# Designed miniproteins, single chains, continued (5): the designs that were tried, part 34

Each design is a single chain, and the fold is of that chain. pLDDT is the mean over its residues in the fold that is shown.

## One batch from the design tools (miniprotein)

Design m17159
Fold by ESMFold2-Fast:
Structure m17159 (fold): chain A 92 residues (1-92)
Amino acid sequence: SLTEKRKEVIRLIIEAIRAVLAGDLERARELLERAALLLLEAAAEAQGREVTEEQRELALRIARETAEALASLSDEELERIKREAEEKLREL
């Protein structure tokens, strides 16, 4: 279901933040790439359309840039974002 895909995206983001906190930037990138593709698929499903190759390539680029941005944040900021994501997951 669309709700289950959204929950999985949030779980992947939480795990990516944990990876950044652990210094595992490669794992964080892999998790964010999976989250970006799943989010793209969920959005396409909601609109009754298919995902294009160009959209997939863009999503992967954004995921890589997001991993780099997260790596530049303080541990305090990362923990805050993680808590907000965990709260959102509980509300769904």
Scores: mean pLDDT 87

Design m17160
Fold by ESMFold2-Fast:
Structure m17160 (fold): chain A 55 residues (1-55)
Amino acid sequence: DITSLDEFRDAVARRRSFGDRFRSDPSDTDAHDLALHYDRLIDRFRRRFPDLVRR
């Protein structure tokens, strides 16, 4: 779970990295699964702290 803004920023960067990797190679299912995993962690943190992580 994400518990700080630093962890949130790290998760956003990792989600983007894995998303870009999957976009470059759609057969890379590990990249897709990891991007989805971080996307869900980010979404959960945003729901818990909406005012903290605007946009």
Scores: mean pLDDT 76

Design m17161
Fold by ESMFold2-Fast:
Structure m17161 (fold): chain A 94 residues (1-94)
Amino acid sequence: MISPKNVQTLIVIKEGDDPEALMEEATKKVLEAAEAGEGASVIIEVENASDEEVKKAYEEAQKLRAAAEEAGRRTGVGVTVSDGGIVAAYEKIK
């Protein structure tokens, strides 16, 4: 859900990136936005990442989603995580 006060974060995971660090930063931004009463949306994409990076990104994205859902529940603001790109990449390697 998109609104004028929505904080949108785009994460693109590429080969050589640190998915854990990227997801940690995104989680912090989502929590800060939710506490401020602003909606938050995180879009996560994967480009040319290794199988290990995709698996790590998938696990970290699940943690981010759980934190985002909890923050939305606690604050009542709209928080959305779009991780279809990671899910699709993970499905190809499992």
Scores: mean pLDDT 76

Design m17162
Fold by ESMFold2-Fast:
Structure m17162 (fold): chain A 94 residues (1-94)
Amino acid sequence: MEKKLEEERKKAKKFGEEALKKGGEYVKLAEQSAALGEESAKKNKELFEEMKKKSDELDKLGIKEGARYAAQVASALGIMFAGSLFTTELLKRQ
C-alpha cells in the first residue's frame, strides 16, 4: 500500500509538469487574443475556442492520476477556467 502512494506521488508530479506546459500554451493564446482585441472580434472568437480546447486538455490531465497536483499548478498559472474548475472540483470532493 505505502509503495503505491509513492508511485502515485511521482505520477502526480509528472502530470503537474505537463499541466504547466499546456497552461503556458493557454496563456500564450490568451495574450494573442488580447492583442487582437476589439479590432478583430471575429479572430478573437476563434482564439477563444482554441483556448477552451487547451483548458479541456488541462482538465483531462488533472482529473486523471495527477488531479490534485495539476490543479495547484493550473491555479498558479492563473488560467481562468481550467484553474478555477480544478480547484472548485477538488474542494467539493474533499
Scores: mean pLDDT 56

Design m17163
Fold by ESMFold2-Fast:
Structure m17163 (fold): chain A 109 residues (1-109)
Amino acid sequence: SLVEKAAELLRQAADFAEQAAVASRMGNGDLTAKYAEQAAKLFEEAARLLESTGTPEHRYLAQQARSVAKAAEIAAKAARMGNHDLAAFYAESVATGARRLAEKAEELA
């Protein structure tokens, strides 16, 4: 189903978000940006699939996924600008939010 596909994409996004957080802790801005950008793309794709189901519960989850995608984009931009503290803050927040979204999507699948 579309929900099962979205759940898989959110799980993949959570994995990239975790890799971005790890790279950020190691001071690797290039890897932080790369993984955060990949996570953001997958969150946006998952949100699109969830929105297409038309249910309120899936629309709310899609809204949360888009919010986390925006945070991931901020982490990537901060990392590319050499603002390591800001990149780390957003990368850690994204990793936490991504894990919760993946778990919730699995429950709805």
Scores: mean pLDDT 87

Design m17164
Fold by ESMFold2-Fast:
Structure m17164 (fold): chain A 60 residues (1-60)
Amino acid sequence: SKEEALEKLKEIEARLQQVLADSRKAGTIDEEALQQLVAEAKKLREEYPDLPPLTIHVEP
């Protein structure tokens, strides 16, 4: 359902935030992990075109 897709999108956003936090700590980007998460979000959007774009919150 759309509700399940929204929940899945939240999980993807949380994982993206974790990858970004780890990347900031390590001083290098885990490009493979980022690409995988983006691909997963793209699959969800293909099934549910009305899903909002990924929102990433970077803390200063």
Scores: mean pLDDT 74

Design m17165
Fold by ESMFold2-Fast:
Structure m17165 (fold): chain A 89 residues (1-89)
Amino acid sequence: MEELKKIVNEELVMEVLLSSGLASESSSAEERLEALKKAIELAKQTFAEYVKTLSPEEAQRVQRVFDGSLKRAEIMLEYLEKLVEEEKE
């Protein structure tokens, strides 16, 4: 129960970081795209550290959820990249 709640919260936080990036509302689409790319890389590194603190079973479950969040982040990256290309004219 508690492990599942931690996994869900961790993945939701990572999803927010991956999909929204760390850029402000005033940032250009290019800055948001770069921020999201950096957030994804940081999330991957942080997640790798995090799974080392878990049991193998917990690590496997968290990895599946994280993989799902990464898929959504990739869609967001593609969308932002299209916006950047459009803004660059």
Scores: mean pLDDT 64

Design m17166
Fold by ESMFold2-Fast:
Structure m17166 (fold): chain A 82 residues (1-82)
Amino acid sequence: RGAELALNAAEILKEHAKTLPPEVRDEVLKYADEVIEAAQRGDMRAAAESLERGAKVVAPYDPTLAEALRNIARLVREEAEA
């Protein structure tokens, strides 16, 4: 469940990265790839941390998406801590 949320959020980050300036796009794509890798190995804490970093980078461009990503990161983190 948390892995599905993390993977879906990473896909949203990758799609949104296409609309960002090139210098920011590469950083967002890096965090999205980190989320995918962490989710694939079952590391929900690492996935949540990378989602939070991606949200912070996105926040100046899309505050609504950044808030949604932070909410998803919280749910993913809660699964890691349960």
Scores: mean pLDDT 82

Design m17167
Fold by ESMFold2-Fast:
Structure m17167 (fold): chain A 80 residues (1-80)
Amino acid sequence: SKRIELIKKAAEAVNELVFKLAEEGKYEQADKLSEKMAEVLEEFEEKNYSEEEFLERVREVMEELEIPEEWKEEVIEKIK
């Protein structure tokens, strides 16, 4: 399923970012990202989003958590 593939790519890309944040000592930001993305993935699995809406929601979560722009773009490109 295309949706399952997207979910797996998103989970993998986010986990890489979570580890990167932890390596930089940003543990609270890493925990919040993990929690918020679990919520977004659950919402997407319930079929409330298009693929485009899902990517936009992922961007919003990272923006709310003040993730550096370069890291946000890296995550989005890995999910596409």
Scores: mean pLDDT 80

Design m17168
Fold by ESMFold2-Fast:
Structure m17168 (fold): chain A 100 residues (1-100)
Amino acid sequence: MKEGVEKALEGAEKAREGARSGDGKEAAKAAEEAAKGASEAAKSGSSKENAEAALKAAEAANEAAEAARRAEGDGPYALEAGTNAGIASISGGAAKAGSG
């Protein structure tokens, strides 16, 4: 439904902002929000719109994870961001499979 799409797109935007912060903690938090958005989009429906929103959130979560790694290497926030990027990617993949 539309709520999941909106959360995914908002999460994607926040993840990109977090990636630009240069702060590992902010990037990790942004990746978590994007992962939650991707999961909500995947659960809220099987439409192409839900799949596209979930995939955009997954891409943004991965960008935030890379930014966290650049900020602190293999620190705890980089590990957390990487985990959330993985979750977002699984959600995006599931949404794509259900829509195609």
Scores: mean pLDDT 78

Design m17169
Fold by ESMFold2-Fast:
Structure m17169 (fold): chain A 91 residues (1-91)
Amino acid sequence: KPVEVEITLEVVAGEGVEVGSVIKVKGVVLRGFFHGKVVSVEGGAKKAVEVGSLVYGPYVKVGEEAELTVYTKDGKPLKIKVRVIELEVKE
């Protein structure tokens, strides 16, 4: 059964994306991968990342880093390196 999660992410690296920006995503974990969408963006990443954008990447623990793919409205994938700062599992 897919597990529903909300994840708060800090941007560590990415072309055209401000380091230190905070992105909140909501979705499901299936086979070690997160599939979801952006629900909020704080900081300079707002210029590159829209609320509602689809997000895909490996599911990692709080304090760990991962590369995520954000799909923009024009279909162009944006790759960002993020650190998980908060994780909520929905019961």
Scores: mean pLDDT 82

Design m17170
Fold by ESMFold2-Fast:
Structure m17170 (fold): chain A 71 residues (1-71)
Amino acid sequence: GLKKAGEGALKAAETGKGGASRAAAGDVLRQAIEEGANEEVIKAAREAIESTDDKEAAKLAREAGEGALKS
């Protein structure tokens, strides 16, 4: 569910790896859409996936993960 995807995104973001952060943000995006989560969570997840900068991807994946856990 959304909470588990959020936990995964936080762990991926801690690695600083863009690929892992983008993949985990994709899981958050899918679960957020399915569960009707806040648009801010969906936006952060989309921006993480679209980011070409690994540091920005990790930051946005962290924001998406934190939002998912509060949903």
Scores: mean pLDDT 82

Design m17171
Fold by ESMFold2-Fast:
Structure m17171 (fold): chain A 47 residues (1-47)
Amino acid sequence: GPADLKAAYDEAKAAYDQAVINYYNGKVSQQELQDARGAYYKALTAL
């Protein structure tokens, strides 16, 4: 339902924010950052 979509969005946004920080600290690859961004936009467009 709508609550599930918002929960998925909130989780994907937090994961993307963390992936950005980790990428600039050299802890994750560009691919992992791109995957996190894709998941975030997918969740955003499902709202």
Scores: mean pLDDT 84

Design m17172
Fold by ESMFold2-Fast:
Structure m17172 (fold): chain A 96 residues (1-96)
Amino acid sequence: MLTPEQFELDVELALLEIKAAITRNTAEKLKDKYPEMAQKALEKIDEASEHLDRARQLIAAGAPVEEVRAHLEKARKLIDEASQIVDEAVNKLKKE
């Protein structure tokens, strides 16, 4: 069984992985119409994925909670930035 803190981090990791996947899929669909915005969003999601992979490895290794949290926070920031770029591109589509 995971500790309560480990369970919380595992849930946060899972939610960030889902959000990253949704943002990536939307950015891929935007490549044809907004290639520069799509590429910028995808680069941020790739960086976020590296931090999520590191967080997963640290959880599996029983690393300190603060070390795991630092990688999750970096991933969250990158995912939020990518999501904002994707939202701007989608809003441009709606105004055409």
Scores: mean pLDDT 86

Design m17173
Fold by ESMFold2-Fast:
Structure m17173 (fold): chain A 89 residues (1-89)
Amino acid sequence: SEAERQELIARARELTKEALKRLEEQRDKLPISYILAKNALILTENADKSIRQAAGSNEMLAMQAENGGDKETAELAREAARLLREAAE
């Protein structure tokens, strides 16, 4: 349903916001992850128009964070991407 879809998108937005807030404190050490998180949030806030792009941006953030050793940010972004993929169904 549309209500379930909007709930999934709202949950994804909150997770992406948490990922960005974590990376704001580490922007000098993890600048690529920080830029990816900023882009992921913009796309996730506009997910109704670009849900697959929003999901892809969170997947890229998750991969970059994991490679950088930031497992918690990677888990937040991965869950956000999962919720967005589910909302696209």
Scores: mean pLDDT 87

Design m17174
Fold by ESMFold2-Fast:
Structure m17174 (fold): chain A 73 residues (1-73)
Amino acid sequence: MKSVLELQKEIAEIIASLTPEQQKQALAVIQEEEKELLAKLAANPNASREEIEAWLRETVEKVLAKLKEIKAA
């Protein structure tokens, strides 16, 4: 199982390998996923530390998956 730090490293490596147009798409994906995460945190003010850490991991994994799709297109 990959750590969040390993997933973040993969995201950085993918972004560095993208064309300028793909990097623009990647930025839009990152901004949308960040917006969804912030909305989820705002909707759940009493969320446990474990829940918050799980949501952060899920967000990072979603970003990585979408960036891989952008690179493959």
Scores: mean pLDDT 81

Design m17175
Fold by ESMFold2-Fast:
Structure m17175 (fold): chain A 82 residues (1-82)
Amino acid sequence: SKIEEAEELIKEKKYEEALELLKPLLDDKDPDVVTRTMLLLEEIADKEPELVRPFIEEELKKTTNEIAKKGLKIILEKLDEM
């Protein structure tokens, strides 16, 4: 699955490639996929906050998925407190 591919990229510290793979999953019809995507995005944000911030800001302008909007906003708020 694309989630498993993203997990492998994160283990290899290929965070930019992982973010590109996660983009289409933010609007997935399966809420479990969207939730798992948010968890992986939080993991990348913990390791590379400067890389994740512009990604979140851009995706918040585009996504219509309610779970993604809430998750992205929470991650962005955590980044602002660091």
Scores: mean pLDDT 85

Design m17176
Fold by ESMFold2-Fast:
Structure m17176 (fold): chain A 74 residues (1-74)
Amino acid sequence: GPTYTGVGTAYDENGNLVGTGTATGSTPEEAAEKGAVAGMLAAARNGAGKVTAVGTAYLDGQQVATSTGSGEAG
């Protein structure tokens, strides 16, 4: 099957971008979830506390899935 690209962005409680990451998956949902996790891990490395991470999956530049999570990054 195709490979999906997941792009993760994590924002702090004030709406500041504190982490970004990318991942790949074999399904849109897997790529979006792995992207969100990558964004959250980047936020943790940047010293962020409470964050909301959004993972968006793409295939050939088209958005095909989104996953959102919140928690403590660091």
Scores: mean pLDDT 81

Design m17177
Fold by ESMFold2-Fast:
Structure m17177 (fold): chain A 63 residues (1-63)
Amino acid sequence: GDGIYRRRKEAEDLAREVLEKYPDKEEALKALQKLTEEGNKKGNGLGMMMANAGGEATVLVTK
């Protein structure tokens, strides 16, 4: 469905951006974990989107 495609695109863009900032995968994963934690702390719709994108991007970076 459209939701899955859009989420994958967001996660791919986020993974690419994080890897550009942090060429080491470990540092990239740490940044994505921090983004996920910040999203969880916010507890609102934006926070949920941040946490979700961080989690999905983490999976893409570990590939």
Scores: mean pLDDT 71

Design m17178
Fold by ESMFold2-Fast:
Structure m17178 (fold): chain A 72 residues (1-72)
Amino acid sequence: MEEVVRYAQEKAKKAAEKNKDITEFEKALQEILDQTIAQLQAARNASAEEQQALVDAGKAAIDKAAEELTGL
């Protein structure tokens, strides 16, 4: 959980440095984080590998949103 939240925060910071308005990106980040956190909570008893796959999927979604909405 903390890893994907930190990743989103760093992407938001970089986006803000390149863009004057990142409201759409911040909204996308919040939606991705809410979904990823919910999935991790549901998978709390799953293997470490399965939990890491959910974190990696969340990071990939953040990267896609950053590319599409901010040009990162």
Scores: mean pLDDT 81

Design m17179
Fold by ESMFold2-Fast:
Structure m17179 (fold): chain A 66 residues (1-66)
Amino acid sequence: MEKVAAAGAIAVLALPGEGGEWARRGQRAAMEGDYETGARYVRRGGELAGRPALGAGAEATILRLA
């Protein structure tokens, strides 16, 4: 299950277009310690790319780091 969660987070970062841009902004925010903004942005990225489940999985992963 851990490998599937990690793959989901990576998949969100690899999304093309605007969804991918939001996911990458979210990763940067989380790396800077802003887990709330990071979680919000990766969820937005998944939604914009038509992959809300991937966005939700990435959000849950970031919130576990907080």
Scores: mean pLDDT 71

Design m17180
Fold by ESMFold2-Fast:
Structure m17180 (fold): chain A 66 residues (1-66)
Amino acid sequence: GAKEALEKAVEAGRANGGAATAAGYALRYLDQGDRESAKKAAEAAAVLGKANPEAQEAARKIVELT
């Protein structure tokens, strides 16, 4: 699900602290039920992790699920 995709994005983004942080915020917003903020944070993670295809794919999947 969306939470699992975000958790994998955090792991994939460990080498890029900005992407990992944004993915972490998206997880927090999903946990709070704030889907709009979660989507924005997931999109930010994709932008920050644009050189990492795994981070981009995880963010894309989250946007589709949100």
Scores: mean pLDDT 65

Design m17181
Fold by ESMFold2-Fast:
Structure m17181 (fold): chain A 84 residues (1-84)
Amino acid sequence: SMEELYKKIEKLIEEALNSEDPEKQKELMLEIAKLINEAGLPSDEVRKLMSKLEPVFKKLIELGVSTDEIQELIAEMVDIIESK
């Protein structure tokens, strides 16, 4: 269900925010992208979910991840979401 999907995504966001490991945070973000792709969400819902990820991107920057690495992560996530 949509409610179960949102609950899973929110849990992954919380796990990412509670982590101090950038590689684990990146893995969790890619897992979120896979869940979005599997659910076949319309573009407006994808946009809403991606905006919820802003705090994770901010934490990655605070942990020393470069803006270039963040852009690469976002590009990989978009590729996963659009992989139909």
Scores: mean pLDDT 84

Design m17182
Fold by ESMFold2-Fast:
Structure m17182 (fold): chain A 98 residues (1-98)
Amino acid sequence: SMDQRFVLLLAESTVLSGAVYALSKIAENTSDVSLLKKILGDLEDIQGRLQQILDEVKQMAKQTGDPNYQKMADKLQQNISSTQSTISSIQQKLSSLE
């Protein structure tokens, strides 16, 4: 059902948001260029998956009119924007280390 799919997407997005937080903290505490490049790649992959989840949740919101799907879409958009900011910060840090 759509509700079961929503619960799975919510769980996945929560895990991915936790991974973004953890990777951001590692990136803040390192000057290792190789590690920073690996974290950057991991964050770009996570951002791509969060965008796919957002697109599916937006479709669910449109089909159902349920405000809970729209609230999740809004939170996912904020998480994607925060992830983009973290990626930009790591890119700037890498430029300063080269």
Scores: mean pLDDT 89

Design m17183
Fold by ESMFold2-Fast:
Structure m17183 (fold): chain A 90 residues (1-90)
Amino acid sequence: THQLSLVVVLRSGVFLRAPLPPWDPSKAPPGAKTVTIRAPVVLEAPGHGPIRFGEVTVTLEDVDGVLRATVEGEVDPAHEPDIVGVGAGE
């Protein structure tokens, strides 16, 4: 099972992490190089309160044994100005 985390970078330089649902590459079709994961995500940030992403879509691509990730999601507008980057990682 491949375990990924959503990573959010705040303007303060703080990195927040939230676990995404486990991805099992053994259940992917043979030869598949891209996998899409959808999940509701809520991040808890001390001093900022909960940051709600609603639902995120993570697209993983295997490029010569290196995983690349693209993240798309809904963000609570009240917290959007504090966010300077979003990604996915292990």
Scores: mean pLDDT 64

Design m17184
Fold by ESMFold2-Fast:
Structure m17184 (fold): chain A 109 residues (1-109)
Amino acid sequence: SKEEFDKLVSYANDLLTRAEELLKKMKEEGPKYFNELAFTIAQLFYVAEQIYELGKKNEKYKEELMKTAKDILDRAEKLVSEAQKFVKEYEELKKRIQSLLDEINKLLE
């Protein structure tokens, strides 16, 4: 539903803000924020996946839902790439993000 979509977008924006703050702290204060940042980015992935699944089932809002999921995943990939400069364990999460982006791009063609 539109209400469910709006709640997921709001949650994703909160998670993105938190992830950016955690990445900044990790750059300035060291790797103690790694686990919380990794968990926050993983939650972003799950929110994007939920929006993607809603888009697959909703023809009226499909393009908007897919573009929104893609935007969240693009921003999550940037966070993973920056974090990966400090901790290589982000490599698996980056592969999952790239796989879902490929599926969304196929649906937007």
Scores: mean pLDDT 83

Design m17185
Fold by ESMFold2-Fast:
Structure m17185 (fold): chain A 94 residues (1-94)
Amino acid sequence: SPQEVLNEIISKLSEEEQKKLEEIEREGMARILAAVDARDLAAAVAAVQTMRDKQIELFKEVIKDEKELEKAIEALEAIATRTIAQLTADFAAA
């Protein structure tokens, strides 16, 4: 799965690099939850995309192997796509 690929790559990062990623995820998740609570699908989607873009920026800085970086970006894009699809479905069901 994309999450399993991402977890494998993250496990190879330094503890300091992992903490930076956790900070991006914490901020991103807080923004997504705030948008969901506000019933704003456009804001929720934008928050997922912003978190994805910040994660990609960090990975470009810390992952030195081009093939590993490509896998990380593909996994992040796949996770964001699935999250947006789930948010869209959840909003339509409400």
Scores: mean pLDDT 89

Design m17186
Fold by ESMFold2-Fast:
Structure m17186 (fold): chain A 63 residues (1-63)
Amino acid sequence: SELERRQQEAVERNEQNIRTNNQQAVDKIQAERERYREAGDETLAENHDDGIKWVQKVHEKLQ
């Protein structure tokens, strides 16, 4: 049906958007981590490292 076709297209678009957004999120988190390290806040930098690793795992799964 038309509804089934549109639902499938929406799922495919969402998956593509997730892949793109995940890469952009990694880049932004890496930049933020560098800012915290530059400021000398190693605890916040380490927390961002863990976040980067998690996002990278999700990105790989969706490829």
Scores: mean pLDDT 70

Design m17187
Fold by ESMFold2-Fast:
Structure m17187 (fold): chain A 94 residues (1-94)
Amino acid sequence: MKVKITITSDGSVKVENLDTGEVVEFSKSTTPETIATLAVNALKAGADEVVIIGESTKSGKRFEKVLSKDATDEEVEKAVEDIVKKIKEAEAAA
């Protein structure tokens, strides 16, 4: 199973199961900690890969981190934090 988590600069978060096409949308107030928990839960549920996508609407820049099934909770948290930071930097620079 492959899962894609998209974080947009407007604060929206979308979780997509790429095998089934199922999509779950989360509130714009969703924290990086909650996003990391969603990614960890996907890997624990049997996802072979979780792709974290960051999209800056103002700059048009897109950022990607790929997490394998062997990723630690710390690696997942760091990947989410890195993407959120890059989105903020891209928005500030635009």
Scores: mean pLDDT 82

Design m17188
Fold by ESMFold2-Fast:
Structure m17188 (fold): chain A 84 residues (1-84)
Amino acid sequence: MVEELRERLLPVLRALAEANRDTAPASEEEIEAGAEHWAEQIAADPERVAELAELGIEKLRAENADPVTIAAYEALRELAREAA
């Protein structure tokens, strides 16, 4: 269900874009494209996306990354796990 995954990813990516607006501003078109891309990746291989998101979370925590970025990866991991 790519459309449903995309809709659930949109608020996550918008929050990430807002947190990075001063350093890496993203247009609404780029946010929508990102949500569609990740929804398609989850639909194609949810187990792989969940594994990659988990590795990303570990790396981000080790690097003391921004909490919003970590939360975005946690949401991606959760959506992928639900789809598996």
Scores: mean pLDDT 81

Design m17189
Fold by ESMFold2-Fast:
Structure m17189 (fold): chain A 106 residues (1-106)
Amino acid sequence: MKEKEIEEMRKEYEELKKEAEEAVKRLIEEGAPDSEIAQALIGYKAAPIFIELLEKNPEMERKEAEALAVIKAAEELIKEGILPEAAKKAKEQAEAALRGELPAAP
């Protein structure tokens, strides 16, 4: 990835960070399914990890960086005890995608 693209992604993340946090809080307050809340939390946590991976590894394929970011975000949720069952499932699916066994996370 080009340095300019990474800088733009960081700015977009900072602008949308509060909106993403509010969306997660709303899903929890409305009693959304654990799978939906876990997906929102993983997306929120994975975004900065994804940008960092591309910055450190500019030759890395976007799909590979995305899967690795999801794995790391899911591991953080498991470590914190936040929806650990849903997070573990998301991690396993991202790992399978990296191996070319799955085309996308479920």
Scores: mean pLDDT 76

Design m17190
Fold by ESMFold2-Fast:
Structure m17190 (fold): chain A 57 residues (1-57)
Amino acid sequence: MSVIERLAELIRREMEQGGVSEDTVLSPVERDSIIETYMKLTGLSREDAEEALRLAR
């Protein structure tokens, strides 16, 4: 399993726990905060973290 797939699974789990539906539009600030948090935890680039967020959706 790739790091991006693992991150996507983690994001999906967080969204489920937070009650965020798949059709919920995140504000730029919220999206950036999530991306930065996962970059810090995984060491992935912003591009890879954004890809993981897209896969989680």
Scores: mean pLDDT 69

Design m17191
Fold by ESMFold2-Fast:
Structure m17191 (fold): chain A 74 residues (1-74)
Amino acid sequence: MEEERRRRLLAALSGYLAQHNALSEEEIERLRELDENLDEEGAERLLWELGERLGLSEEELEAMIAEVEARAAA
C-alpha cells in the first residue's frame, strides 16, 4: 500500500495543482514519467519538493488528496 499511496498522493497533488495552474510543463512531464516508470523513490522526492515549494505540510498534502478523492468519487 505504500507505493500505491505515494502514487495516489502524486496524482491528487498534480491534479489539484494543474487545476490551479501551479505546475510548470516540466513538472507535469516529470510526474507522468514517474507514474509510467513506477519510480517510488522519484515520486516521493518530487512530492516533497512540490510540497516544500508550495509551503505545504504532510497534513495539507493529505487534505488535498481527500478533496480530490471526494471529487472523483462523487
Scores: mean pLDDT 63

Design m17192
Fold by ESMFold2-Fast:
Structure m17192 (fold): chain A 68 residues (1-68)
Amino acid sequence: GPPITREQAKALVREFVREALESGKFSLDEIALLAGRMADVAAEGRARGLSLEQTRALMQEVREEAEK
């Protein structure tokens, strides 16, 4: 697929952070750390020319690690 756009990357970060907040599984400190990690993955996806789907998959891995 085409490389992820800046707008798509921002939307993914918002989506994952909102879902984490709504889940009730994380403290506020954990949400802050997760938001930073999601932003880093989005920036990496943009820098490497990864697709939206590839970037989403990396963000899901970060989310799963945070739930441990």
Scores: mean pLDDT 87

Design m17193
Fold by ESMFold2-Fast:
Structure m17193 (fold): chain A 101 residues (1-101)
Amino acid sequence: MSLSFEEQVEAWLKSLSGVSRDATLVGLATQLALIYAVDNNLSKEDVLGILKAISEELEKEGLLSENQRKGAKTLTVEPTEEQKKLAEEILARARELVEKL
């Protein structure tokens, strides 16, 4: 499926509906990734790669809902090792914030 950048991001964000610690973690990780991307003038490809890496890590931990798994499937880019590393750092920060709630 060939979706635009805007379509992939919108589908992912819509999948984040729900209220739980896991949903809050996914939402915060996504928000932190987008803030980082804006602050560092990252390309659209880098944004998609980071979001894909975040979704893959959360799926491995069993933290994604059915809707979030569907949203993650719209992210078709293969993340680079640099994007995976950044995703891990963003997730660590998001976990710290969730634990304080």
Scores: mean pLDDT 77

